# Designed miniproteins, single chains, part 114

Each design is a single chain, and the fold is of that chain. pLDDT is the mean over its residues in the fold that is shown.

## One batch from the design tools (miniprotein)

Design m3955
Fold by ESMFold2-Fast:
Structure m3955 (fold): chain A 78 residues (1-78)
Amino acid sequence: KRKELIDEAYKQGYEEAKKLIDEKGVSAATKFAIDYLKKMREEAAKKTPEEQRELRLKALGFLNGFGKAIYEKVKEEK
């Protein structure tokens, strides 16, 4: 249950970050992640405790995958 939500969100975050980095670069991807976190906090405020918990797990997975893609690009050796 919990792991499935995080794992799926992780894949989505990783793929979105890769696309954004390829199209607009790491700085744009970093800004997107910050804006995403802000949006998720605002959406969570409108939900029930149960919905908030699920949203937080999905957001955690997404941002972890997103951050992994940024980290890999920054660590890429020439």
Scores: mean pLDDT 78

Design m3956
Fold by ESMFold2-Fast:
Structure m3956 (fold): chain A 99 residues (1-99)
Amino acid sequence: SEKEELAKKYALESLFYSGGSALAGAMMSRIAKLEDPSLREEAEELARFSAESSKKMEENAKEILKNKEDVELAKKKLKESEEEYKKTLEKVKELKEKL
C-alpha cells in the first residue's frame, strides 16, 4: 500500500540519521583525543552520547516498521530521530569549538 511504502521510507530516513549520528560523534571524539588529550573525557562522553542516540533512532525505525499502516506514527518517530540527530551535531560542534 502507499502508506506502507511511506512508512518504509521514513524508517530508512530514521536509519540514515542513526548512522550519521554514530559516525559524526565517533569521528569528532577521535579527532579531539588526537589534538588535545586533556579533552579525553569529553570526547568519550560524546562517543557514548552519539551511540545512545543512534540506538534510539534505530528503535524509532523498528517501531515504524512494526506499524507500517500508521503514517502519523512514522512521521512522529522520524521527527524524534531528526531531533536526536540535531542534538548530536550540537554536541559535535561544542567539542570542536574547544579545539
Scores: mean pLDDT 90

Design m3957
Fold by ESMFold2-Fast:
Structure m3957 (fold): chain A 75 residues (1-75)
Amino acid sequence: MERVEKLRERLAELVKAGAPDDELIDAFVEYLKARQEEEGLPPFDEDFAREIAKALLDEMKKIATPEQVAEALKS
């Protein structure tokens, strides 16, 4: 739980700071992997996790401001 929350907060910080997409994708992948592990779900395939992370970031950029994305990630 603590690790997933810390990774989520880090991702939100990076989004709000306007970090490069590569750094955002890496942070998103770490968050998704940690969340899978905490929920007792099978691990993501690494390539699949990276694809999901990129798609989610691209989608969020289209429908929300960086501030709104950071807020959503903290909930």
Scores: mean pLDDT 73

Design m3958
Fold by ESMFold2-Fast:
Structure m3958 (fold): chain A 86 residues (1-86)
Amino acid sequence: MEELEKELREAHARLRRLVRELLERAREAGDQELLAQLYAVMSELDARISELRDRYDAGEISREQFVEEVLEELREAIRRVEALLA
């Protein structure tokens, strides 16, 4: 659990850095479509995490499963933002 919490913090920090980099790039280029794509990725991430939270609150998944699933959703969001930066 402690190691998963560390990975979760690291993934969150990485995503935040990538989002900031993409925002700076979009501002410099005046690329509103790139901003819209970023907001879509972040909106989907929020929806996925909310679904996982609801399942955890309902007792359908354990705390460990919840953290693992959130970590995977963050990793997917990281991959998507990296693709937008390429």
Scores: mean pLDDT 86

Design m3959
Fold by ESMFold2-Fast:
Structure m3959 (fold): chain A 63 residues (1-63)
Amino acid sequence: SEELKKKAQEKALEIAQSVDPAAEVKIEGDEITVSVPAAADDAALARQLAALEEAKKAAEETM
């Protein structure tokens, strides 16, 4: 349902943006894509990857 997809996107976006405010979430069919800009260093990259994984899981649980 489109309403569930919208809620999943909003939830994932909130999680991703808590780590990187430039993060984007896109849902196409059953696929969820979370994107962030390139990290400045390895520590930032590790934090972004963890947030993206959590955001993706939260969206999947909502759908």
Scores: mean pLDDT 71

Design m3960
Fold by ESMFold2-Fast:
Structure m3960 (fold): chain A 87 residues (1-87)
Amino acid sequence: SPVEAARRAAEAGIKAAEKAGNPGGLQTSRDGYDAFLRAPTPEEAAQAYAGAISAGKMAAGGDVTLPSNGEEGARAAYEAAQKAYEK
């Protein structure tokens, strides 16, 4: 699901940012994940979801082109962040 993909992207982004020594990416990943878990409204959940996608993209070095579709974007962000973490 897009929500699960966003969660995994945030988790992978945190790990990738830690490994790369990127404090900005690490903070963005942590903030997005925390906001997602604590979202009291659908609007805040959507914002946290966008943050998780952004964090995954940043963890991959910012050179990943993600589609405008949130679901496909979340999946691509997760894959990019996971690949960055493996380095």
Scores: mean pLDDT 56

Design m3961
Fold by ESMFold2-Fast:
Structure m3961 (fold): chain A 87 residues (1-87)
Amino acid sequence: GTLDRLIEKLEKELEELEKELEEIKKEGIDEEKLKELLREVEELEGLIGIVRGLARIVKDKEAEEKAEELLEKVKKLKKEIEELLKK
């Protein structure tokens, strides 16, 4: 459905952000690049939260579960970036 397509798009965006973090780690940790990546991750977290909320309203349990799984993955990425910023 429409929510499944939105979730697939958000999954691809998360994969791109994970790849950007890998590149930052390989090139040498740049604090400004990590802060920008953190902003993008926080924006994605917000969008996933909205999709989860929409899935709840329309009572699409599969879309809600997929959005919740994606939200847990984005929270893990966010935590990794935050830990790298702490030194």
Scores: mean pLDDT 86

Design m3962
Fold by ESMFold2-Fast:
Structure m3962 (fold): chain A 62 residues (1-62)
Amino acid sequence: EAELREKARELAEKELETLLSLKDDPTVVALTKRETGYDLDDEEGVLEALEKAHLARLKAQA
């Protein structure tokens, strides 16, 4: 499980970087809040939500 958590964190960080690069797009900002429950300026909240989603997906694929 530790390996899956580390991989989920790496995927979440990469996805957050992509979302931050699109922060000027109001559609991307709105979708991020809808999907994660956090505003894109709450980077830690978004990151934790993305990590949880990736971890669940990786566990389902294992």
Scores: mean pLDDT 77

Design m3963
Fold by ESMFold2-Fast:
Structure m3963 (fold): chain A 99 residues (1-99)
Amino acid sequence: SKEFEEFEKKVAETLGNKDLGIEEGVFSETLPEEIREKIKNLSKENFEKIVKVIFEAIKNGKTTLEEIKEEIKKSKELSEEEKKLALEFLDHLLERAGA
């Protein structure tokens, strides 16, 4: 998804970490089908809400993927399903970073 590619790029740019192994198109192609289907079923508004929570965590000084995951878990703006999907996405970023 182009929206995923833009999200990957924004996360990588914000963290300043090229070692995350995030490249345009590559991460989207390697996501499990189940996660891709969940995102396809998300409205653009719900996806943007997840992205906003991640960016607010980064803005508040959370610079590691693990710290961002904790902020997602604490978010009152996200539903339980949105939190689960966001955490699954970040777990794939951590896996690519060798963590």
Scores: mean pLDDT 61

Design m3964
Fold by ESMFold2-Fast:
Structure m3964 (fold): chain A 111 residues (1-111)
Amino acid sequence: SRAARLEERVARAIAEIRGEVPVEDPSVRLPITSLAELPEAVPLTLLELVAADEPELLRRLLGAFAEALGVPVQAVADTLRTTPIIPGTSITAVDLARIYDAERVLALLEA
């Protein structure tokens, strides 16, 4: 199912963040050392989770970044609210959630 495929991709992304497996997407730069590097570390999976309005899977992914950086999850969420996640644009994760009418993800990011 679509949900099962998203869960598998999230599990892979978390393993990549933890350094347990090699990064498959050469455009993704891991490990990150600061929140400023987060937009460059955002895998395609994050964009899919926002577009699919999957807040629980998004929370797991944000938790993995928070753990890797030693910061609260709210700091990761704040970065995604205020920082462009698509290179060369002004589009944040919140902007993307609004474009896709992703109400559940929008509520998570604005909390």
Scores: mean pLDDT 82

Design m3965
Fold by ESMFold2-Fast:
Structure m3965 (fold): chain A 78 residues (1-78)
Amino acid sequence: SAEREALVDAMVAEIKALIAKAKEALKAGDIDAMNKYIQQIEALFLQAKATLSDADLARFVAAIAPAIEEFRKLVEEF
């Protein structure tokens, strides 16, 4: 439904924003801020697992996977 799609899209946008903040913190050498954003990402992921159907969770994971992969590669450079 449109309501379910909107919920998933909102959660995807929030995770992507937190990943972007974690990337900027890493580039600035602010490891404490990076870890705070990673903890917020983990909390949101657990909330998604608790609230979304299996199908919506799969869509959520697929949507955030490129941003997670980009961040993982960036961490490997530091």
Scores: mean pLDDT 86

Design m3966
Fold by ESMFold2-Fast:
Structure m3966 (fold): chain A 87 residues (1-87)
Amino acid sequence: SEELREQAIELLEELIERLEELGAGKSLIDMFREIKEHLKTASTEELKTILESLIQFLSLIRPSLSPEVAEVIDETIERLKELLEKI
């Protein structure tokens, strides 16, 4: 749905802003910007796959992050899971 797409894009925009404020690496931030752009053109079926893949990726990188960045990532994972429950 358009609402799901909009919420996913807003969540990624919020994540990018918080990561920039915390001084997270440019490569990580650029990756999330690319995912956000992909979400704009994804089908509803593709949205589910993208969000599931993003949760897996965030979970994988979490142990290598600083505590402040890890907290933001944990919040993002929970919000992504909530979005998936609406599909």
Scores: mean pLDDT 84

Design m3967
Fold by ESMFold2-Fast:
Structure m3967 (fold): chain A 65 residues (1-65)
Amino acid sequence: MSREEIIERLEELIEEARKLSGPRGLALVKEAEETLKMVKEGKISVEEAEEHLRRFERALAELKA
């Protein structure tokens, strides 16, 4: 996916994770915000950011279950 799509999906994931109350939700928000910052600053590749996003999306799904 594009850099812009990764940014959009990370921002959506952070919003969803913030709706979860608890330490696991807060940890996911912190990790996703750090990845978003690194993507915006160009400190990680698009491919690496996609892998982080997929991992975060799996973690969010598990927290919602």
Scores: mean pLDDT 81

Design m3968
Fold by ESMFold2-Fast:
Structure m3968 (fold): chain A 93 residues (1-93)
Amino acid sequence: ELKKKVEEAVERLLLALGKLIKSTKNEEVKEKLIRLAHELVRAVAAGDYEEALRKARELKAVIEANRELLDPEAYAETLAALEELERLLEELI
């Protein structure tokens, strides 16, 4: 059940992150977010929850560091989704 909750949290994160990526004009930030999201999805699919947690934390750091370049609504949604995913991943490790 925890694994299913992680998969659902990843789906929610990807939806929020997709909005964030579409709303920003900064190409470097877009590419970095896409790459980290892809790495996160791969780690979850592999059952590597420690790597998934590292990638979630890296995503959060990139988003927070680039706050001024990102849509405020999509920013808030994405951070909330990341915090929920991090909480679930910590329970699984």
Scores: mean pLDDT 86

Design m3969
Fold by ESMFold2-Fast:
Structure m3969 (fold): chain A 85 residues (1-85)
Amino acid sequence: SPLEKIRKTLEEALSLVPEELRNIAQKLIDKALKAVEEGNIDEAKRYLELFYLAVLVFSPDLPQEVREKIAEKLEEAYKILEELK
């Protein structure tokens, strides 16, 4: 299922997020998954963009390697969303 694949990918991205941001990141993931379930792919993409922006703004001290891994997981989820449209 594309939804299950997106969920797994986003859960992997969440596991890389600093503990202090996990609550906001989880809420954005929940909103993205809700948007996918409702067929609103553009809204889901927006929530993924907000997720990455939150990581950049609120964790400026995050190691580059971790930031790149988060970006890769979000890019993977984004590509799955593109395949659904």
Scores: mean pLDDT 85

Design m3970
Fold by ESMFold2-Fast:
Structure m3970 (fold): chain A 79 residues (1-79)
Amino acid sequence: SEAQAFNEKVVEEGYKRVEEILGIPAEKLRKAMKNPEYQDEVQAEIEKILTPEKLEELKKAEKELIEKYLPEAEKVAAE
């Protein structure tokens, strides 16, 4: 329950970060994860707009999310 809620929170923040960096709406990213056919379309859109600079921003955002949520992840895993 807590682990599921935590994972959903982190995934949702991940979608928001991708929206901020790539301009793809979080709702569209959310739908792609549930629909394999739509996932292919979204992936093609990402590849079309993904520059080396945006890729570095995504890597930085991923590192920031990991660092931000690592203490909570450890606590949830221990409980």
Scores: mean pLDDT 77

Design m3971
Fold by ESMFold2-Fast:
Structure m3971 (fold): chain A 91 residues (1-91)
Amino acid sequence: MSPEEKEIRKKVKEDLKRAKKIVDKLLADPSVPQSVKDRAKKILEEMEKELKKVEDPNASLEEIREAAIRAGSALGMMEMLYWVLEKEKKK
């Protein structure tokens, strides 16, 4: 694999680990609406699909880059969702 492919795979794995920690916190919180928990789980599932694509040894560099962009966007949505919920608790 090229150095770029290795770095992208590493980043996507770390992004997924971060997302899983957020989902675990949301699922453990009884004050979080079920619709939000369901959305978080959906986002995590999409990120897991992108990781599988990134880890495919036959994937092109373009496919790996595209999958990483989608995974990063999904993590950003997840982090924003969590931030909004935490801010609402401190009103």
Scores: mean pLDDT 81

Design m3972
Fold by ESMFold2-Fast:
Structure m3972 (fold): chain A 70 residues (1-70)
Amino acid sequence: SSREGAIRFTAEALIAVGDATEEILKLRKELKNTTDPEKQAELQTKISQVEADLKKRLDEIMKRAKEEEA
């Protein structure tokens, strides 16, 4: 049923967002406490990678959700 699918895909999306949000907040805390430009650049790159990985995960979840509703 569409309700069961919606709950499953919503749960997957919430887990993905939760994991990414936790990692980004941790990295941003480290960035705020860092005065080393090299480490700041590394942390910014890592944040961008986490954001890109989240987008990819969400795109895959949305694709599977659309396939189930079709």
Scores: mean pLDDT 83

Design m3973
Fold by ESMFold2-Fast:
Structure m3973 (fold): chain A 88 residues (1-88)
Amino acid sequence: ADSIEAGNKGIQIAGEALRFGGGLADNNGVWTLQQAGDFSQTLGDNQDTLDYDGALDIIKQALDSSDAPQELKDKLIDEVTDWLNGLK
């Protein structure tokens, strides 16, 4: 039961990271302070389930899967990497 519950929580948090990355691509790299704050709090509270590096990998995957220009994807990956490293 506990292992399944931990897995379900991981899937939920990974889904939030995927939505965050996709939202960045869809909004041409624009994000709100609230969206950034809410997501950083979720990651900070759940580091044992999904750490900042794991979240970055999922966000990068979401960006790479988008129709956004490669230049925008590269810029967003750099910006998100710097932001998440600042939260460590």
Scores: mean pLDDT 73

Design m3974
Fold by ESMFold2-Fast:
Structure m3974 (fold): chain A 81 residues (1-81)
Amino acid sequence: SMDEIIQEAEKLALEIAMRVYAATGDEALMNEVLEKLSEALRRALEEKDLEGAIEILEEVKKQYPEVAELVDRLIELLKEA
C-alpha cells in the first residue's frame, strides 16, 4: 500500500542519514541530509514529482558515495509508489 511505501521510504531515509553520520562523525551533516531526503520524499509522494525527488537523491549520492547503494534502493522504492 502507499502507507507501507511511505513507512519504508522514511526508514530508508533515516538509515541513509545515520550512515552519513557514521562516515563523517558530523550531526549537522546528518541533519542536512535528513532534511534533503524529507524534501525528496515530499516531492515524490505528495507532489508526484519523481524527477525532482531523484535530482535531490542523486545530489546526496554524489556528496556521500558511501550511501550510494541505499540511495539507489530508495529511488527504486519511490518508482513503485
Scores: mean pLDDT 87

Design m3975
Fold by ESMFold2-Fast:
Structure m3975 (fold): chain A 64 residues (1-64)
Amino acid sequence: MSVEEYRAALIEAVRTALKAHGVSDELVDKAVKRLEERLDQAPPTREAMNLAAVKVVNEALKEA
């Protein structure tokens, strides 16, 4: 799997998880945008990308 494929899968997984937890579409879109920005700044490793996703999910759940 390429870094680009992993990035796309991770963004979709975060969107799905937040919606499953009842997070509003507006907060989901905000969280996905924040995740994309964090992934652009992160090293292209699964570990760094996963940490960015976890932080974004936790922040979105606190806002919900």
Scores: mean pLDDT 81

Design m3976
Fold by ESMFold2-Fast:
Structure m3976 (fold): chain A 59 residues (1-59)
Amino acid sequence: MDKILEFLEKGLTLEEAVALAGWLEGASQQTLAENLGISRGTVRRRIARAAKKLGLEVK
């Protein structure tokens, strides 16, 4: 929960912050897609945008 707020303060959207925080906590892209009711491609795009905005290398 605290990570989402920190990401929002760094200029991420809520959707990007939620996707990145969940992925960093060990959730798979499929699990995040199912929980958010979106496609895996949308989750991957949100994570990629979040990582790009923060200058992070997302493994």
Scores: mean pLDDT 75

Design m3977
Fold by ESMFold2-Fast:
Structure m3977 (fold): chain A 71 residues (1-71)
Amino acid sequence: SSEFRKRLEEEVKKTIEEAKTLSDDQLRQILDQARGLAERYEAESRATGSERYRLLAEKLRRVAEELEKLL
């Protein structure tokens, strides 16, 4: 749904803005967590065919890409 995608986009923006106030060590920890969670959602999407898990994995990969730029 468009509303679900909009909510994910707002959450991504909020996470990135909050991340700008964090130390490099905290950023690395969050980046690692985001990458791990993205991998898990991607695996569940493949196992179940869930479009929602696919979208969640894509958003977390986007968060990871943006957080990496802050390091």
Scores: mean pLDDT 82

Design m3978
Fold by ESMFold2-Fast:
Structure m3978 (fold): chain A 77 residues (1-77)
Amino acid sequence: SFEEDFKRQLEGVLELARKLLEEVKKDPSLKPEAIEKIRQLLKDLEQAKKLYPQLSEILEEAEKELEKILAEVEALP
């Protein structure tokens, strides 16, 4: 279903963000690029909430997790 496909896409987005965090831990020079990419993903989720209000709970959960990952990246030296 569309909802199941969308949930799989959100899982992929969160996995990508977690990989970016791990990459920055190995190479701090990647931090600005990782922050920019995660901020873009957050903007994409905000647009998705406007287009698919019926998925707002799922999107809000993903948004919270993505914001936590962003905060961890920003906290790195």
Scores: mean pLDDT 87

Design m3979
Fold by ESMFold2-Fast:
Structure m3979 (fold): chain A 77 residues (1-77)
Amino acid sequence: MVDEIVEGILNDEISEEIGKMKVSEVIELLSKHFNVPVSEIVRFTRIPKSALKKKVKDLSKGEKELLKEFVRHQLRR
């Protein structure tokens, strides 16, 4: 699941199942996968607290790009 989320974010290919997940759930999974605190992900992406309650499909292009940038940053460490 989390590998599909990482790949979907990087390739802008979010599956219907992943798109229905809350942004907060995706951030928690990324936190566990990359071993970084949720607070660090929120600060890095600058995603507003209101957006954490949205489904992944409902994220703006800018919000998706910030999440993608975070994933790219983690993969380079």
Scores: mean pLDDT 78

Design m3980
Fold by ESMFold2-Fast:
Structure m3980 (fold): chain A 87 residues (1-87)
Amino acid sequence: SHMKIRLEREIAAGLVRMLRGIARAAGIEVDPELALRIVENILDNLYKLGIITPQQKADVLARVRALLAAGDFDAAVDYLVDFILSK
């Protein structure tokens, strides 16, 4: 069902935003490698649900990796959230 897939996507985006908010409020430093593993798992699940293509998964993962490598955690999270919600 398209409605179920949309709800699952909205929940995933909401959880990512909530985790960012908690990390900011707590002043928690996030390990970039752990962050990448979480993002890869999210993208893999979206791919399995048919929400994204293999190319979109690869492109998003590459962009998030580049932003995390630059130390721009906020931009990495915003990019991922915007991507999830744009589908």
Scores: mean pLDDT 73

Design m3981
Fold by ESMFold2-Fast:
Structure m3981 (fold): chain A 89 residues (1-89)
Amino acid sequence: LSLEEKIEMLEQSIKSLEDLLKKSKDERIAIWQERGLQRALLLGSQDEVNRVIQQTDRLRKLSDDQLNQTINDKLNQLKKELEELKKKL
């Protein structure tokens, strides 16, 4: 791989991780909450509805913290590699 090709690949990887941050917050919460609430409503249980709401809120907070930290660590690593490669141009 040429130096220019390595830079392009790193930029693409960074973009992919940034896109993943969006999916971790919106897509996961929407899917889980929708399925959970439908199930709870079919059971006719207000306690189950409340549990689903509390679980989705906790998943959102925990997933955001864990995923954001993990993704940010990876992004920082890739950005450092990108800067080093750009200096060689």
Scores: mean pLDDT 71

Design m3982
Fold by ESMFold2-Fast:
Structure m3982 (fold): chain A 87 residues (1-87)
Amino acid sequence: SALEAFEAAAEAARARLAELRERLRKGQISPDEATAELDRLEREFLALYLRAREAAKGDPAAQARIDAILAEMGREFAALREEIARA
């Protein structure tokens, strides 16, 4: 389903954020490079959100869950952006 695909995309995005955070912590990536990578990940995730929401049209429960996942991921992207700014 569109919801299941989007939940899987959110887990994949979390894994990529965790990897990016670890690379930043170890000095394997510069703050500027980390910001560029984060911007790309956020744009990719937003594109997946728009597709998932459209595919879930007519299923209000699925749309509500998709919207909730976007809000959760938005907070995780923002948290890492603050960590990069402090590095």
Scores: mean pLDDT 90

Design m3983
Fold by ESMFold2-Fast:
Structure m3983 (fold): chain A 74 residues (1-74)
Amino acid sequence: PVALREEGLRAARAGDYETAARHFRAAYESLGLPDLARATEAALRAEGEGDHERSIAIARAARELGRRFEALVT
C-alpha cells in the first residue's frame, strides 16, 4: 500500500492524474478504506478536468477520513 501511494504521488507530480487516481485507489482499498479511495480518485479526476475548487473540497473530505482512521488506530 505504501509503494502504491508513492507511485500515485509520482504520477500526480508528473500531471498524470488518471494513473495517480488508479494507484491511490488501489492503495486505500488495500488498507480497507474504500471511501477514502473513492474520494481521492474523485479529487484527482476533478483536478484533471480543471475543476480545482471541487478537487480541493473533495481532498479536504478525504483528509478528514484519513485523520479519523488514524485516530482509530492510534
Scores: mean pLDDT 66

Design m3984
Fold by ESMFold2-Fast:
Structure m3984 (fold): chain A 87 residues (1-87)
Amino acid sequence: SMEELIKRAIEAVRRDLELAEALLAQTTDPAERALYEEVILKAYYALWILEESPLPPEERLRRVMELTLREELSEEERALAEAYRAA
């Protein structure tokens, strides 16, 4: 079902987030820290899309898939991700 696909997507994003946060905590190299920080922000943006966005479930999955093909978040997306991380 679509609900199960959304649930699996949330679980996958949360696993990636936990790993990225653990790696960030153990890393001193500035370039690697910047990479993990970007992964963390993308994960929070993806979680917002999947959990809280006004989009229909099918469009939530599509948007998260499209996000995986991008190198970085836009300034607007970054601000939203940071707000969701802080919540």
Scores: mean pLDDT 87

Design m3985
Fold by ESMFold2-Fast:
Structure m3985 (fold): chain A 65 residues (1-65)
Amino acid sequence: SMAALEEVSKMMRAMALAVEAGSIELVDDKVIIRYRSDDPEARKKAEEAKELLEEVGYEVEVYEE
């Protein structure tokens, strides 16, 4: 369905952003994103990834590494 394609697209974009920011992992049905402290854009990328994943139903936590 179109909705399923939109969800997959959001997840793929979120994964790319989280990897660019630092790291992403799944822990106890929560997504944990850690962003680099040495890149001023890393926090914004992590926050964008969080928003996208929350739109598709994940609980997301963001931390500076």
Scores: mean pLDDT 85

Design m3986
Fold by ESMFold2-Fast:
Order: structure tokens, then sequence, then C-alpha cells
Structure m3986 (fold): chain A 109 residues (1-109)
């Protein structure tokens, strides 16, 4: 069992997808953490680096058309600067979310 942090880069727009992924992860025996601060790079980073609620893995849901490789590298650089550089990170596009694939990727971390 892992604690998975979920961050949506556009809050409210993808709330249904966040709920579906959270439900799939919980059914697989994982704990899900959805931080109150969502949608801004600063808010996402503060939530990711909150020492009171460490996650075993991070899932980032990006808007359709996002460059996922560039986003992953950017987030990874910021996580390294805050001492969380080794946390497993999964970045997905909101229009290509497969909850079962996300569960499989989390199980492998």
Amino acid sequence: SKKVGIYAMTPGKFDGIVKEVAEALKKAGHEVYIPKIQGTPTGVLQAANNPKNPSDALLVIAPPGSDLEVLEKSIRTLLKQTGSGDIPLIVVSADQVDPDEIVERIDKT
C-alpha cells in the first residue's frame, strides 16, 4: 500500500477524472491524498513538499495539449530542490487518463 498525492493543474476542470483515479487507487489498496492547494505551480509545489503529509508517489494531471515530458522535467527539478527528488512522479494528460494503467504504474513504484 502507498500514499498517492494527486494534483490537477486546472482545478475544477478535471474534478471527475481526479475522483475516478482516486477511486481506482483506493480499490487497489492505496491511500489517496488530494491537497487543498491545486492548479498553480506554486500551490502544487507547496503541497508536494509539505513535510506534514509526505506521499510515496505523486500523480499530476495536466490539461490536454500539455508537453508532458517538459512538465515532468520541470516538476522533477523543483522536487530535487526541496529534498523530494526521488519521489516517483507520474504525469498524465486529462484527455488520456487510464485509471487501471495508473494503478499498475503506482504498484511498480
Scores: mean pLDDT 75

Design m3987
Fold by ESMFold2-Fast:
Structure m3987 (fold): chain A 78 residues (1-78)
Amino acid sequence: SPAAKAEQEQARIDELVALFKRRFPDLTPEEVAKIREFLAQASALSREGKLTVEKVEELMEELDLPEPIRQFFLEAVG
C-alpha cells in the first residue's frame, strides 16, 4: 500500500539521519532537520528519474546544508 511504502521511506530517512548524527556529532537539530528534508526531496526526485548533480547542488544550496554534508553528497553522486 502507498501508506506502507511511505512508512518504509520515512524509516530509511530516519536510519540515514542517525548515521549522519554518529559521523557528524556536532550537527545542530536545525541542520539535522535540513538534512532530513534534503533526503526526502532527493528520494522523490530520484524515483522520477530527475535527480542530477546540478539539482543536488541546487537543493543543497536552497536548504543551506553544512559544508561537510554537501561534500559527502557531491562525492556520492559524482
Scores: mean pLDDT 78

Design m3988
Fold by ESMFold2-Fast:
Structure m3988 (fold): chain A 96 residues (1-96)
Amino acid sequence: SVEELFRQARAAFRAKDYESARALLEEILERVESPLVEAALEIVRGMLGDEEAQKKAKELAERVSKATGLSLEEAQEFVAELLLSFASAEIYAEEA
C-alpha cells in the first residue's frame, strides 16, 4: 500500500538511508500525485549529490537553518520530514 511505502520512506529517512528513501519516494509518486512528495524527493536527491536539486533545496534550507539554528543538513532533513508528514496526512487524513 502507499501508506506502507510512506512508513518505510520515513523510516529510511530517519535512519539517514537517503538512497532507500529516494527509491521509496519515487515508488510513491508512481501511485499518487503529490507536490509535497515531489518536494521531499528533490531534497533527498540534493542530499545524495544531485547538483540541480541541491541548488533548489539550498535556499529553503538556508532560511530554515537561520530561523531555527539547525545546520543546513539538519534543516534539509527537517523540511523533508515535515513535507512527508503533510503529504501522508493530506492523502490519508482521518475524519477527526
Scores: mean pLDDT 74

Design m3989
Fold by ESMFold2-Fast:
Structure m3989 (fold): chain A 84 residues (1-84)
Amino acid sequence: MAREYAEKGIEYAKKGDGKKAGEYAALAGTLAEKSGDLEAARLALEAGLLGTEAGYKSGDREGLTSGIGGALSGIGALFQVGGK
């Protein structure tokens, strides 16, 4: 599930929807942290970064903010899951 949400975030970013990309990235990061899935956490960060780029390129302030939030969620999940 966490990986599937991160992959959906990446697909939305490819479509230029930074807001949806960031929202799915944030959800994926939260689920990755709860499940201990390091790969899902990495994909959540990727989805958030791609969502940030999509928002920036389209001039979508909400998409940019959502993408950044998703990326931060992914980073947090990586730190929580990657720690012993």
Scores: mean pLDDT 83

